# Ledger of designs, part 25: designed miniproteins, single chains, continued (2)

Each design is a single chain, and the fold is of that chain. pLDDT is the mean over its residues in the fold that is shown.

## One batch from the design tools (miniprotein)

Design m4839
Fold by ESMFold2-Fast:
Structure m4839 (fold): chain A 76 residues (1-76)
Amino acid sequence: DLAARLAELLKHFSHREVPALLLALEEITGRPVPLPAREVPPELAQMAAMELYEATFGRRPDRRRLVARAREILAA
């Protein structure tokens, strides 16, 4: 269940990192990940996640690191 795995993954990260993790999960699974705005097109949801992360940290997420970490959590 993707929703249950996503909820578990989000417990390991601060709310500041959640947008980048959602993008990393989409990259890993090849599928749109549900967001609060899941009714919008996936491209807009991904852009919103990136904007939220950049607004929070003032820089782009390290996608390679986040993808690797999310992959580890999903494999467990």
Scores: mean pLDDT 56

Design m4840
Fold by ESMFold2-Fast:
Structure m4840 (fold): chain A 89 residues (1-89)
Amino acid sequence: MKEEALKMVEGGKELVLLFAEAGASPEVLADVVRRLGDELAEFLRKQGAPEELVKEVREIFEEAARRIAEGADPREVVDEMVKRVKELL
């Protein structure tokens, strides 16, 4: 579970940065981050993770998506997102 969740978060970071390099808008990048957060939350829930862990993961991804939509640097935001998830798991 934890190892697989960490791979999902790091793969998600790579995907967001790939879309950013391709010229995706902040709105599109925010949507990608939210989708990744929903996928990770669903994975954790199916693995029997505590509800508080699932909620915290969703909040981390939603904050990252919000910051990107507001014009923050996608690299800085997803680096902090990955760090926060690693500290939580």
Scores: mean pLDDT 85

Design m4841
Fold by ESMFold2-Fast:
Structure m4841 (fold): chain A 62 residues (1-62)
Amino acid sequence: SFFDNYSIDVEIRESADGSEVTVRVTKTDKEGNVLKEYEVTAPASPEARERIARALVEFVKE
């Protein structure tokens, strides 16, 4: 919301063989305190992209 003093950081990493993607989403306040972290690992595929998008939406809703 307009009054939210939060930062959302997204880190995306691929496995060494390129078969998997790991996404870490971190919600922090303006002082840099970590409020919530969410990490998901999925196959590097279109289905994984959709799963990641849904996870990000769910995480941000909180």
Scores: mean pLDDT 72

Design m4842
Fold by ESMFold2-Fast:
Structure m4842 (fold): chain A 70 residues (1-70)
Amino acid sequence: LYEKAAEALENKDFETLERLIKELMLQLGMSEEEAEAGARKAAEAVKKAYEKGAPPEVFEEIIEELRKAA
């Protein structure tokens, strides 16, 4: 999962990134609505961080925060 997300980020494919985050949140027991909203917010945060020149490690931090929220 993280490996595919890192590849999506390197390719600037934020749509795929959002889908992967949603899948992760669903696996953690979140509802479809919560997973979709959370994934959208997380993908937007990653996109903004990437625009500021942050490394892909920022993506892992966001995913870990989502896991803690579940």
Scores: mean pLDDT 70

Design m4843
Fold by ESMFold2-Fast:
Structure m4843 (fold): chain A 76 residues (1-76)
Amino acid sequence: ADELAEQALAAIKAGDFGRGRELAVEAIRRYAESGDLDSALDTFGQVADALRQQNRSGFARDLELDVGEAFAVALR
């Protein structure tokens, strides 16, 4: 999960917003499935902030939707 979170942030900084979002969702899902909700929420906040700082609010919104679905699946 930590490696996926680092790769997500690196992808966003490189301008690959789609890949960065996919990696972030996977990292958050794995943290949630392991019960590490603090790391899941921290990763979400860091990635959402990085996307907004690059003026990609649409990708940040899509991340919020994907994260909501990932939490709903992982907590079942």
Scores: mean pLDDT 75

Design m4844
Fold by ESMFold2-Fast:
Structure m4844 (fold): chain A 76 residues (1-76)
Amino acid sequence: SSNKKKAKKLEKQIKELEKQYYQAVRAGDTDKANQIMKEIAKKYKELSKIYDSLGDKKKAQEYNDKANRINTMLKQ
């Protein structure tokens, strides 16, 4: 299904963003690191909605929780 393909694409994009995040942290680029984390949180919210539509309530909740955790940290 298109939703399953979209989920796999988002999961790949998150893995690439995680690598970029660690590179930004290592470089001391806090602004870039925070911007990458915002993008990851947005993609986790999209994954949560997709897995919810697929009936995978466990993964939907897991991704929603991950996004909310990031958003809470970024408010500090």
Scores: mean pLDDT 88

Design m4845
Fold by ESMFold2-Fast:
Structure m4845 (fold): chain A 113 residues (1-113)
Amino acid sequence: SLSPEEKKVEEILAEMRRIVDEMRELKAQGKLTPEQALEYLDRMEELFDKLWEEASKLPLDKQIEYLKEAYRLAEEFARIVLEAFPDNQELRDRAGRIVARAKFRLFLAELEK
């Protein structure tokens, strides 16, 4: 069983996974709008900040494990946004920044190894 601290991180990751799955479904149905994508971007940024805050309380090996999953979810989220809205510069720039932020946090955690 997961520790209470690990459970909090898993709950944040589950919400991030739900956003990615919901966006993928909306894109598949042709219902994803740029406005919805911006709202999901705001929520993903908030969730990533919460993930880092909670994961930082865990042992370093567990932090790296969870940050790798968060980075994977950030890349998948960005892929959906960029494929749905290739000509929307604001969405491209913000999606790119989420991936860069996730990658940088993982880099810093691995550097402390």
Scores: mean pLDDT 88

Design m4846
Fold by ESMFold2-Fast:
Parts: structure tokens; sequence; C-alpha cells
Structure m4846 (fold): chain A 100 residues (1-100)
């Protein structure tokens, strides 16, 4: 699927961008919005289970970015590292759907 391939590429690029310790909270928000938009476009290609898992991962990443925006004392390095872990989990789910 071209939509799944585009989503995989977007997630891989997101991991690279979020790996930069100088990334801003605004840039992380834009990256997550782009992933969400492409995930919605590819939603029909997902099993019900993987669609739910993908939504849960996106919600957790969104909550982390909101925490970083709302609390200027938040540990941005820990938030960034957690977002990378969640992006890698999402990448595995999308790659599994593509292999079907």
Amino acid sequence: SEKLEELIKTIKEAIEKVSNPEITVEEMQKILQEINDKFVEASEEFSEENLKKGKELLNEMGDLVQEARDDPSADLEEIRKRIIELLEEMLKIVEEEKKK
C-alpha cells in the first residue's frame, strides 16, 4: 500500500527529527499532527486491533507533547526519549500491516 509506505517514511523521518535534542515542542506537535493525518488516511488498511493500538500510541504521544507545552519545568529529554520509543512501536505496527 502506498499509504502505508508513506506513513512508514513519515514515522522514520519523525524518529530522526525527534532524536535531535534541540527540537522544539512546536516542531514535535507538528510532526505528531502529520503522523496522525497520514494514519487516518491509511486507517482502512489496518486491522481493528492495530487501529486501536495506533490510536493509543498517538494519544500517549499527544499527552506528552501537551505536558511539555503546559509545564515549562517538564523534563523535555525524558519526554523526547519516550516519544521516540512510542514512534518505534508505531513503526512496527505499520510495517506488520504492510507485510500482510
Scores: mean pLDDT 87

Design m4847
Fold by ESMFold2-Fast:
Structure m4847 (fold): chain A 70 residues (1-70)
Amino acid sequence: SMEEVQELEDFLIKKSNELMDLAKKQGKEDLALETVNKMTEVFMEGVKNNDLKGAKEEIEKIYEEAKKEI
């Protein structure tokens, strides 16, 4: 549904902002930007394939892996 798409988009925005804030403190903005772009591609593919649950799980995985590198 459109509501589920909006919830996933809000989740992506929240994770992207959290990662960017963390990265700015560590001088890792390039890594954060690349990660945000990757998470956005996963979101777009999930919407296209009607797999919002899989997209959310992959975004969480990408976020946690990037967070460990910052």
Scores: mean pLDDT 87

Design m4848
Fold by ESMFold2-Fast:
Parts: structure tokens; sequence; C-alpha cells
Structure m4848 (fold): chain A 110 residues (1-110)
């Protein structure tokens, strides 16, 4: 099973695809076998289109308190699915801004 999820968005002004890559290797290495199996199953379901970005975001919220590394991986996969669903560079920019906001909100306040 693939340990990296690569999402391709719309082409940029130079005709190159915008890519978003989620590396699952660190989360897998730090997880027990049951958590590893769940993460790989969810990643495969995301690749096949069985899980939407909203489904992945809901899983991230569910596991946030019990398995924070798994929840973070699910959130990253949800953004990868949003990149794939983007129809324009403008939609891709909105996805990137939403991701940056979510990451900032997870940092402890000074």
Amino acid sequence: MEVTYTASGPLDARGRPQTFEVDLSVTLAQSDPETQALLLEVAEAARSGALSADDLAALAAEYRESHPLLAEAFLLLSYAKRVEAARSAEELTAVAEAFERAVRERRPLP
C-alpha cells in the first residue's frame, strides 16, 4: 500500500499541475499495528473516491482527542481531496487559505 498520497489540482499559468503531497510514513512509524491498518485503509478509500473531503474531516474531528497524529493525517487527506476537487486556481487558493487557518488554530496561543 502506498505511504504517500499525492493530489493534483488545476494547471497553473504555465500548464503545470498544482500538487499537494501527504507523507504518511512518520504517522505510520509512530502508530501501533491497528492504527496503521486504519490509516492505510482510510488513505486507500480516499484514493478510490469512497471517502469525500468532508468524510475525512469528520474522521479527523472524531480522532482528535484519542489519536491526534491519526487525526492530523486524516485532516491532511481531507485537504488533498479538496485540492483534487478544485476547478480553478482561485478555488485552489481558497483551499490553501483554509488549510493555513486550520494549522494556525492548532498551535498553542503565546
Scores: mean pLDDT 73

Design m4849
Fold by ESMFold2-Fast:
Parts: structure tokens; sequence; C-alpha cells
Structure m4849 (fold): chain A 85 residues (1-85)
């Protein structure tokens, strides 16, 4: 695994954060979530980062029922990144 994949995943996290904020998600919740993902990616644990992202998406859907285009786009970006692993 190289810097290109790491940078790509970090860029996807930034895009996800922006889209979640645009969808009206709590900034503190978004920051906590993206901080955890960045920590896992920095450690090279890409598989765990994807697992944590999936858990967050499921929990968010259950709590908020988010169906906005922005929230859906953020999840699809994570899926696209997973396909490259």
Amino acid sequence: MDEELKQHMLEQIDEIAEELLAAGEDPATVEEFTKRLRELIDAGDYTQALIEAARFGIELAARRGLNSPEARAAIERLRATAAKL
C-alpha cells in the first residue's frame, strides 16, 4: 500500500465530512467520526477504516433517517474507495 492510496482515502474522508455537514449533521459528530478514520488510515489499517465508516453509516441511518443526496454521495465515495483496496 502506497502514498497514493493513503492520500486518496484522506481526500475521500474530507469530501465525506463536507457532504455530511452540508446534509445538516452535527459538526462535533462529523469531526469525531473523521478523526477516527484518519487515525486508522495513518496507521495503515484501511480495512478497519472501512468497517468504522460502514458502522457510522448504519448508525446514522438508524438515528437520523438521512436520505439526502449529500449523505448518499458520501457513502458512495466510501464504497468507491473500498473497491480500490
Scores: mean pLDDT 71

Design m4850
Fold by ESMFold2-Fast:
Structure m4850 (fold): chain A 87 residues (1-87)
Amino acid sequence: MEAEIEAEKAELQAELEAFREEYESTFDSMSEEEKKKLAESMEPLARRGLELLVREAKLAGKEEEAEKALELIKEGKLEEAAEVLVK
């Protein structure tokens, strides 16, 4: 059971890291419409990973940052939520 959960966590984190890296690397070249379209298409993946980061932030005692990020996730501001959680 734990090995299965750990494997799924690693896969999700890898997908989120790839998403963030691509999102940031293409950010300078994208129009605002293209940025929204990319974010929208990958929103479900980003949300799952950000929810994992929220859980980890709470475990680390960063409850206020976790709550702020959760509100941003609900508003669809995934990039800003990621910045709050990573810092």
Scores: mean pLDDT 70

Design m4851
Fold by ESMFold2-Fast:
Order: structure tokens, then sequence, then C-alpha cells
Structure m4851 (fold): chain A 90 residues (1-90)
């Protein structure tokens, strides 16, 4: 439960930071990842944090390809922290 809450917090915080940097597209993708996490948590899927990390990593690649290096970094840092939380919950 706590791992899901922390993962959600990290995704929402990354989305807010992306929005502050002017990258509304990356912010929207990170919010979508948070929404997917909520749905998976409701279904009881124990893979939810791992899937959230992969979704944040994909979002970082999309941002980098579009030239948004700062928001790509934000998304990558969120993915790394989420992976660390998922590993600690094993």
Amino acid sequence: MEVYEKTLELLEKAAEEAEKLGDKGTAALLRQAADNLRTMAELGDPRAPELAARQAEWTARVAEEQGFKETAKVAREAAERIRELAEQAR
C-alpha cells in the first residue's frame, strides 16, 4: 500500500515539475501513468509500481526525442526512484 502511495506521489510531483518547465505533453503522460497506477492498485496488481517505472522511462525517452531535456531528466529521476521503491518492497 505505502509503495503505491509513494509511487503515485513521485509521478504527480514529476508531472507538476514538467508543467512548470512548460512541457504540458510530458506532464500529461506522467499524469496518465499515475491514473494507470491507481487503476492497477484497485485491481490489486503487484506489478503496478514496476509498470509505472517503465511508463515513466518511456515518457522520458519521448521528451528527450522532442528536445525537452529538462523534463526528460525529471521523468527519468521519477522512474529511478519508483524502481528503488519497487525493489525495497520485494
Scores: mean pLDDT 83

Design m4852
Fold by ESMFold2-Fast:
Structure m4852 (fold): chain A 74 residues (1-74)
Amino acid sequence: SEVEEQLALIRETVRRHLPADLAARVEEIFAIEDPAEARRAAAELLGSITDPSLAATVRGVVEAWLRLRAERAA
């Protein structure tokens, strides 16, 4: 499906563009089933990132991931 293809592209973006440790933490957030818990974990992670470009990338991929998962569930 288009949603599954977009989710795969987000994972690829994470792996290619984020440092390995940060990519692993973002993928842990992607594994959280409850959207509220995932958003809380993402907010905590974003609070620990001092690089504005990395923070923007993490925010973007998490927002896109959660939106697409919600679309798939609807």
Scores: mean pLDDT 85

Design m4853
Fold by ESMFold2-Fast:
Structure m4853 (fold): chain A 90 residues (1-90)
Amino acid sequence: SAEEEIEKIREEVLEKVEEALRLAREKNASPEVLELIEKAKKAVEEGDLSEAIHYISEAAVLAEDPELREKLIETARFLARAQAKIAALK
């Protein structure tokens, strides 16, 4: 069903944000970057993918580590694609 596919996509986007948060902690990212990624995780849990994309994109701009920056850019793109897929299923 569409509802089952949407739930699966929501789980996948949450996993992507959690992966970015783990990498940020590993790279000793600034408190500001960590806070933005945690806000993105909260937004995903609340179903607000637009807000999550905004927070992850801001975190990418502020990230000093190039590997973390690239991971955050990829995460934002994944979230945007997920949002489009969810919209298509409605």
Scores: mean pLDDT 87

Design m4854
Fold by ESMFold2-Fast:
Structure m4854 (fold): chain A 87 residues (1-87)
Amino acid sequence: TIRDAFETLLDFYEEVIKKHNLSDETRALLAQARQALADGDWESFLAYIDKLERKLSEENVKITELPEEVLRARTAYQIEKAYLESK
């Protein structure tokens, strides 16, 4: 499901944050995204993931290979984001 895909994406970003020992600010964005997902607030969830991805880019985290499950999860995120932004 889309929810399962979003949970997979969050778990992936949590591992990236732990592996690279990223800032408390980046961890807070992940926590906010997870809470928005739990609350069923898709708009806020998508916004927090966007901020998180920008923050990862700013901290020079380069993810060169994505596991297939994460790639599918990120595709689901991009589709939902595009749909929301098109309204």
Scores: mean pLDDT 77

Design m4855
Fold by ESMFold2-Fast:
Structure m4855 (fold): chain A 70 residues (1-70)
Amino acid sequence: MMSLDLQQGVNSGTNAAMDALDAGKSREEAFRVAEETLRRHAERHGIDLSDEEIRRLARAGTDSALATLA
């Protein structure tokens, strides 16, 4: 199962994507915000994630935000 620290990072990324979409930003911009938010969280908490893992999780978070708003 996902660790609490990683889950918090994923949730923060999803929330950032949702905020960007609510502000009228594109899906692409929401994805970038989610990716940056997750990367910063991982660095802050010493979570070892590859760039590919960060992109995958940020994409899933952005898709989740879009599904919530659709």
Scores: mean pLDDT 80

Design m4856
Fold by ESMFold2-Fast:
Order: sequence, then C-alpha cells, then structure tokens
Structure m4856 (fold): chain A 62 residues (1-62)
Amino acid sequence: SKEEILDRMLEGLPEELRELAKKYFEETGDVEGVGIAVTRALAKSTDPEEQVELFKEELEKL
C-alpha cells in the first residue's frame, strides 16, 4: 500500500521530518511528492536538523 511505501521511505529519518511527511500524505495522498522532497533534503545536508528545514522548504514548493 502507499502507507507501507511511505513508512519504508521514512525509516531512520528524523522524527520531525517523519511527522511532516505523514501530515502531507494525509492531506494529499502524494507519496511521490514526499519521496522527491526527502531526496532533495538528504542531497543538500547530512545534518538531521538541517534536513527537517530543507524538507519543509521542498514541501512548500510542491
């Protein structure tokens, strides 16, 4: 299911990032958008705190 794909994508990521991703998915049903935002955030930083902020920015662009 889409929920299983989402959970797998978010495994090991910062808790705040996971909460934001789940909220976005509940509102939109868009797992692909979450995947794009995660990929972009992780490509820009390895720091968990920075990844959360970058993920927020990428979600706002979707």
Scores: mean pLDDT 83

Design m4857
Fold by ESMFold2-Fast:
Structure m4857 (fold): chain A 68 residues (1-68)
Amino acid sequence: SKEDLDALFVDIQQVLDEIQKMREEGVPTEEIIEFVNKKFEQLKSKYPEYSDLIESIKKQVIKHIRES
């Protein structure tokens, strides 16, 4: 539903905010990637209907972290 999709994007934004904080604190790139993998696995469990979308977003987030 739209409500579930909106809730998913709120949860994704919280993960992105934590990534930004970790980067500002100088956390190593590989530790940030482990965090991203763990959080997105939790999101897939919470929003199983959006598993493919969540996987696509995870890959883009990891790519952005590695290219920055």
Scores: mean pLDDT 88

Design m4858
Fold by ESMFold2-Fast:
Structure m4858 (fold): chain A 55 residues (1-55)
Amino acid sequence: GHHAAAGAAAEGAGRARAAGGDPETSKQLMEQTTRERGAGDPELAGHIGGQLGAL
């Protein structure tokens, strides 16, 4: 759902920032978060991916 996707995107962004602002590491962490959160829900995975792409 929308709230779950927003939460996952925020978590991914937080992890990316915690990585010290390295763009490649940040991208990898965000992609991993999207895969983990969307593994059981393809629609949710797409929504999370869209939000992460906007960050």
Scores: mean pLDDT 61

Design m4859
Fold by ESMFold2-Fast:
Structure m4859 (fold): chain A 57 residues (1-57)
Amino acid sequence: SPPPEVEVDLDPATAEGTVEVRRFEVGDHFVVEASVRFHDRETDRTLDLHLRYEKSL
């Protein structure tokens, strides 16, 4: 069975975190990396995501 769908509602008033987006070209490739880390102090929930997109030029 698929895991239960957990909707993580982060309140921007109580959530602290960082979003960093890096864009760069390496040879014939275009790369976008995004790192998202949030911690909600009221609910003690943490969201940690790392996304990478790569495309040939």
Scores: mean pLDDT 66

Design m4860
Fold by ESMFold2-Fast:
Structure m4860 (fold): chain A 103 residues (1-103)
Amino acid sequence: MADEVARQVFDAIVARYARFTGDEAWREELLALPLDEALEAFRERFKSEVDYRRIKELIEFAKNLVEAMKEIEEGSEKDEKVKEEKLKVAKATLENILAEAAA
């Protein structure tokens, strides 16, 4: 589900911030919240519209990639090699987003 990848991206970002600040209790609190509430709590904590926007953009991009991968797998692409290459590129992009989020 796209919601699962959105959660993975957000959790990786929160883990990075918790490691930097040493605030593991804050991370546990955010992990217990629904994604929308967790995003708002993150925004309130850091009070940075730029950071909030960047995180939201990464989450939306990851969700859109997962949805595009599903469309490629289930969709109308007639060339199996083109389909496989598109899926490979999308998967590599998603892995790069998750790696960037966790760094």
Scores: mean pLDDT 75

Design m4861
Fold by ESMFold2-Fast:
Formats: structure tokens, sequence, C-alpha cells
Structure m4861 (fold): chain A 120 residues (1-120)
């Protein structure tokens, strides 16, 4: 399935903002991406692509030696929570479960961005 264009555009904006060091824009873009997320194949694909992009940015930062051990642990914990929240969204059987998973995903993504911002 093709990624949902609204979620994909917001996700791409978030990843681009992180790469550029514009963490305020990244937080705003994350809030928009999560608000647009639906438990549909296209929405879930867009979320998975965002996670892959953020994971790659983190891997590059680790390789460049830009992270302290504490910052690295914080980013890894946030990525683990993001992965768990996406799986919870996929498994959601009620609107309430989907909304709770979406809230957890938003909180985890915001924490990741905060951890990356402290690394600069």
Amino acid sequence: AAPDPEVFEAAARAATAVVRGDFEAALEAVDRAVAALKPTPGSLLAAELLIAQLSMIFAIMELEGELTPEQRARVRAALDRISAAVEALKAAKTPEEAEEARRALREALRELIAALAEAR
C-alpha cells in the first residue's frame, strides 16, 4: 500500500527538521503526523518510514561520536517506546485503544526529539 500522503508529508517534515537542527519544527511536525495517523495500512506504512528515518539519523549520530552514553541510552529507550506504540496501534481493536497508542507514540516521538536536541 502507498503511504498516507498527509502522514507521510508531516513525517518527512519532522525528519528533515531533525536533520537541520530545527527541533521546534520537528516537534510541531510530529504532532501533525500523529494527529493524522489512522489504523490503516497507508498510515502505518508512513509511521514505519518515519521510524526508519529517525533510526538512521540516530545511527549516523552514533557513528560520528556525537552522543554521550547517557544521550545514546535515552534515544534507544525512546526508539523502543516508539516501536512498542506502533505495534499497539496495529493491534488496537477499539477507538480507545487506538487513541491511547497514538498518545503513547506522540509522547515517545517528542522524547526522542528532546533527546536529540540535547545532543547539540
Scores: mean pLDDT 79

Design m4862
Fold by ESMFold2-Fast:
Structure m4862 (fold): chain A 98 residues (1-98)
Amino acid sequence: MPIKRLSEEERKEVTEAFKKLKEALDKALSKIEDKELRSRLVSLFSAAAILISAGDLEGAIELLEKLKELVEEVEDEELREETLEAIEEVIELLRKLK
């Protein structure tokens, strides 16, 4: 599998962007009553985190794009927009690093 070795600076940038995404997602999850949607969002986020830690940046991007599609189902417009922006920031960063 393609493993990308990141510099210390690149790892910090990825960590901070992913932390921002986690904070936005946690806010969205707190207002989602649909247990299945909540479970799917958490599962995709966790899987993307594992792939990033393993250096599979391409696989992580694919999972984050699926996460974006599910976030479109969030009824709260402000939380949806905040979460989508955070996901896109991580995707763009990973695309620059792969």
Scores: mean pLDDT 80

Design m4863
Fold by ESMFold2-Fast:
Structure m4863 (fold): chain A 71 residues (1-71)
Amino acid sequence: GPAAEKEALLEAQLKNAAAQAIGAVYYLFGKYGKVIGGEVGEDSAVVEVEVDGRRYTVTIDKKTGEITVSE
């Protein structure tokens, strides 16, 4: 039904955001990160990635496509 379709879309968006976050972390640090959390909002997706015991927050702006990595 419509609720299951929306849930599947949000899951797909989160998986895409997680893949982009891992790619951004690898580009910056030369290491694969571990995804420890994530949320898809209306204007952005936020993914938490752990690299060598340190946590980074990756924000993907849905309006601009910009990826921002912050500690």
Scores: mean pLDDT 81

Design m4864
Fold by ESMFold2-Fast:
Structure m4864 (fold): chain A 98 residues (1-98)
Amino acid sequence: SKEEIEKKVEEVIEKMEEKLKEAEELIEKKASKEELQKKKEELQTLMYEAQLKGQELIKKMKEENAEEEFIQEIAKRMGEALGKLIEKIEEIEKLIEE
């Protein structure tokens, strides 16, 4: 159902936001390069998992003949959250290279 898809999207986004907050806290505390590297790898794994889940959700919506506007809304929300993960991974990479 539309409600089940919305709930799954919210769960994925909330997990991404939680891990982004953890990464921000490590950066603010000037964590070691080893800790930053480990967090970057965790964020990269989460990004891969979120991309896979997003693809599965889009496929399910198309199979259930969901409205195009709803599919586009979900894709946009997932894309925005993934974009934030990518930006944070790049920020951590720059800090490790310093």
Scores: mean pLDDT 85

Design m4865
Fold by ESMFold2-Fast:
Structure m4865 (fold): chain A 73 residues (1-73)
Amino acid sequence: DLERQAKFYEKAAESNEAMAEWNERKAASLREKNEREGGVFQEQADYAERSAEQNRKLAEEHKAKADALRAKL
């Protein structure tokens, strides 16, 4: 059942990559607002940036696991 496990991690990687992209766009938007509004969005922008980094790392880990499983096929 290596193929089913590989597909699971491929979908997990895709989901985490989408979440990373969403948070990257959110961080960029919040940073623009932060510049206009005198710093009131800094914490929200920083949080979105960290969330993007975390999801990028998870996507890479899941992709590597999927690739390793497919290499055994």
Scores: mean pLDDT 86

Design m4866
Fold by ESMFold2-Fast:
Formats: C-alpha cells, sequence, structure tokens
Structure m4866 (fold): chain A 68 residues (1-68)
C-alpha cells in the first residue's frame, strides 16, 4: 500500500515523504531495537499524514494511517 500510494501520488512532497517512510521502515524492520530510527519513523509518518491531508491524497493518508 505505501509503495502504491507513493507511485500514484501527484504531490512531489507527499511522494518523497512516502518513499522516505518506506526506506526507514525497511531499516526499522532489520533493527527493531533501534529506538532512534523507530521514533524517527513515527515523526516522519505524522508529518507525511499532515502533508497527505493538505494535498487531499486519500490513498496516501490511508496508507500512513495503517502504518501508525
Amino acid sequence: MLKEAAEESKNEVVKEELEAIIELKKEVEKNPDDAVKYAALGVLAVGALLEAELAKDEKAKKAIEELL
């Protein structure tokens, strides 16, 4: 869902934030004990959710909500 939302987003900021979330989530999945990366993922996801709402990108918003 995140990858599809990133590919379908017409807003470059939302697209870049979703791509960053995908990459950071991949790193967190490799090292679940990395509390700093886990916290960074949470902060990035909240920021991306706000950008998705401002862009009215419902698919991106739903994908991020499923992550949180």
Scores: mean pLDDT 79

Design m4867
Fold by ESMFold2-Fast:
Formats: structure tokens, sequence, C-alpha cells
Structure m4867 (fold): chain A 76 residues (1-76)
């Protein structure tokens, strides 16, 4: 599926970006929720259920945004 290929590609980019931000953070635990949501997205992709993949992707995007906001606040 073209959708699954796109989501898998985005997953690899997200993993790399989180690892970079986490390495630059004084508090790596700020990314725990985003990493947990990312693992759930990986599991959803393995299931092949499009509805589960969409839910997990939306949850990941929400948690990643929250982590990014906290990271930016910590850099002040």
Amino acid sequence: SELLESVRSGLEVAKRDIAILKSQSSDPSLFDDAEEALKRLEEAIRSGDVEEIERARNEFLRKAQESAQKFLESQK
C-alpha cells in the first residue's frame, strides 16, 4: 500500500528526529510520551489495520507536539 509505505517512511524520520532532540535535551524524559506513542504506531503498522494506524499516527502527532513545546520551553 502506498499509504503504508508513506507512513513507514515518516516513522523512520520521526525516530531520527526524536533521537536528535532527546540527545540535545537536558531532560530526555520530556520525550517519553512521544516515544511510547511511536511504539504504538509501529505496532499498528504491523497489524495492517488502517483505522488503528490512523488513530496511532494522530496520537503520536499530538504527543510529539506536546514534547516539542516542552523542549522549546526548557531551552529558555
Scores: mean pLDDT 81

Design m4868
Fold by ESMFold2-Fast:
Structure m4868 (fold): chain A 95 residues (1-95)
Amino acid sequence: AKTEAGKLVIEAGELYALGAMYYAISQRIEDKEEQAETLRKALDLFREAKRIAEEAAELAKKEGDEKSLKEAEEIKRAAEAGIKEVEERLARVEE
C-alpha cells in the first residue's frame, strides 16, 4: 500500500483474517474450555481489526483515499459481524 491509510487497511485485513481462522478452528474443537479460549482469541483479533479499520477510515478521509476508505469500512463491518457471532457462541459455550 502506498498511502498510510492503505497500510492500516492491510493490517486490519490481516487481523480480521487471523480472527476468522481462530473462529473456524473453534467450531471443530469438542473441549469446551479449549473452544472458549480459541473463541476469546478470535474476539480479541476481531476487536483489534475493527479498531485499526476505524483509524484507517478516518485517515483515508483526511488523505482523500476513497479506495482505502471503502476497504476500511468493509473490514469494520466484517469485524463487527465477527464480534457479534463470537460473543453469541462464547456465551453458549461458557454456560
Scores: mean pLDDT 88

Design m4869
Fold by ESMFold2-Fast:
Structure m4869 (fold): chain A 85 residues (1-85)
Amino acid sequence: SRLEELVEKAEKFVEQAELTADYGERTKDPRVARAAALAGDNAATIAETVYKKSKDPEVQERAREVKERAKEVKERAQAILKELE
């Protein structure tokens, strides 16, 4: 279904966001931290759409997990940026 395709894309986006956050933590580069936060926000937006529209509890759970992972990425990115204040 289109919603299964969207949640799969959201999962891939949050995986990339997590890798970008890992890189930001190693390099302490504020541009990398901002990129991770943006990627996480994009994944969360897709996941929220899937969560609201899906009737499949397995797809809803996958979307919920993406939203939680995206929140963690954003918190990690904010921590990097705060150290640079």
Scores: mean pLDDT 87

Design m4870
Fold by ESMFold2-Fast:
Structure m4870 (fold): chain A 85 residues (1-85)
Amino acid sequence: NELAEEAQRLLSEVFGREVRVTNPDRNNLVGASTLALGKLRGEKHYDLAFEELMRGDWKGLVAIRNGLEKGLSYEEVKELAEKAR
């Protein structure tokens, strides 16, 4: 599906190698694409997304995804994630 293809593309681009998303569902695709988008923005954004993923905080991950898509700053994205908890 389109979301799985986009997530695989972003992850492969970020890691410089082919990456496959297994068992794609909407939550997994949002998590994977948020990590990849964070990595493309910079290590700080990647670390922020990774921490929310490790917490299992779906609301925080969605907030990070939306903030990164809108081009918000690191501080703004971090605040959105914390407020979504």
Scores: mean pLDDT 66

Design m4871
Fold by ESMFold2-Fast:
Structure m4871 (fold): chain A 80 residues (1-80)
Amino acid sequence: ELSPEELAEAMLASARRLVAHMEANPEKYTPAQVDELIALMQAEFDRLKPLLSPEAQARFEREFAELVARLRELRARLEA
């Protein structure tokens, strides 16, 4: 069974792969799907965050913020 930190790391790794795929294949996605993914990722992170050490929280908050920024940039490009 995975610890909360291992679950958060696995979630971020999966999210990075998906975001990279979406950035490489923007024609396959809609702004609404990007919004849904951001909401889903935020909900999962908020559930795990209280279970992480302060150091792990700070690290994952930075990496999560970078992924969300990339998704928001992609969303803006899809509406242009």
Scores: mean pLDDT 84

Design m4872
Fold by ESMFold2-Fast:
Structure m4872 (fold): chain A 62 residues (1-62)
Amino acid sequence: MKEVEEHEKKLDEYIEKSNELDKEAEENPEKRKELILESASYGVLAIGHAVEAVSLKKELEK
């Protein structure tokens, strides 16, 4: 339960960070490459936490 909540919280945090960086990349063309790479890294972290949350939820629903 607590672990699922922690992963869902991290998922939301990383999605928000990725979205912020994507918006900044559109507004700042000179930094676009750096911002897109940083956004992508947060996207990967978000996916990791999403997979863990889903896996834990399925185990608890058994």
Scores: mean pLDDT 79

Design m4873
Fold by ESMFold2-Fast:
Structure m4873 (fold): chain A 96 residues (1-96)
Amino acid sequence: MEKEEKLREELEKKGKPLLEKRQQAEAAGNEQELRLLGAQGVATEVLLRLETEGAPEEVLEKVRELFKKMLEALKNEDFETLEKYAKEIEKLLKEV
């Protein structure tokens, strides 16, 4: 209960800088930056949700590593690798 309140505040704090960066990227027409910011937002939301649900630290570490690999793939425009890691995260989420 207190954890959910703290996580909600953290989501709002993390969301505000991402929103500002998103507005700048939209004004610049930077589609790659918009994709990166979107992916970072999803990663933050998923990790905070898993922590709130009491997922084991081992699962949290695996999800963090997969998101890190997804962000690197996205920076390199390697959408095949991005989709592969996205599916691995979905599989982990179903097993929790």
Scores: mean pLDDT 71

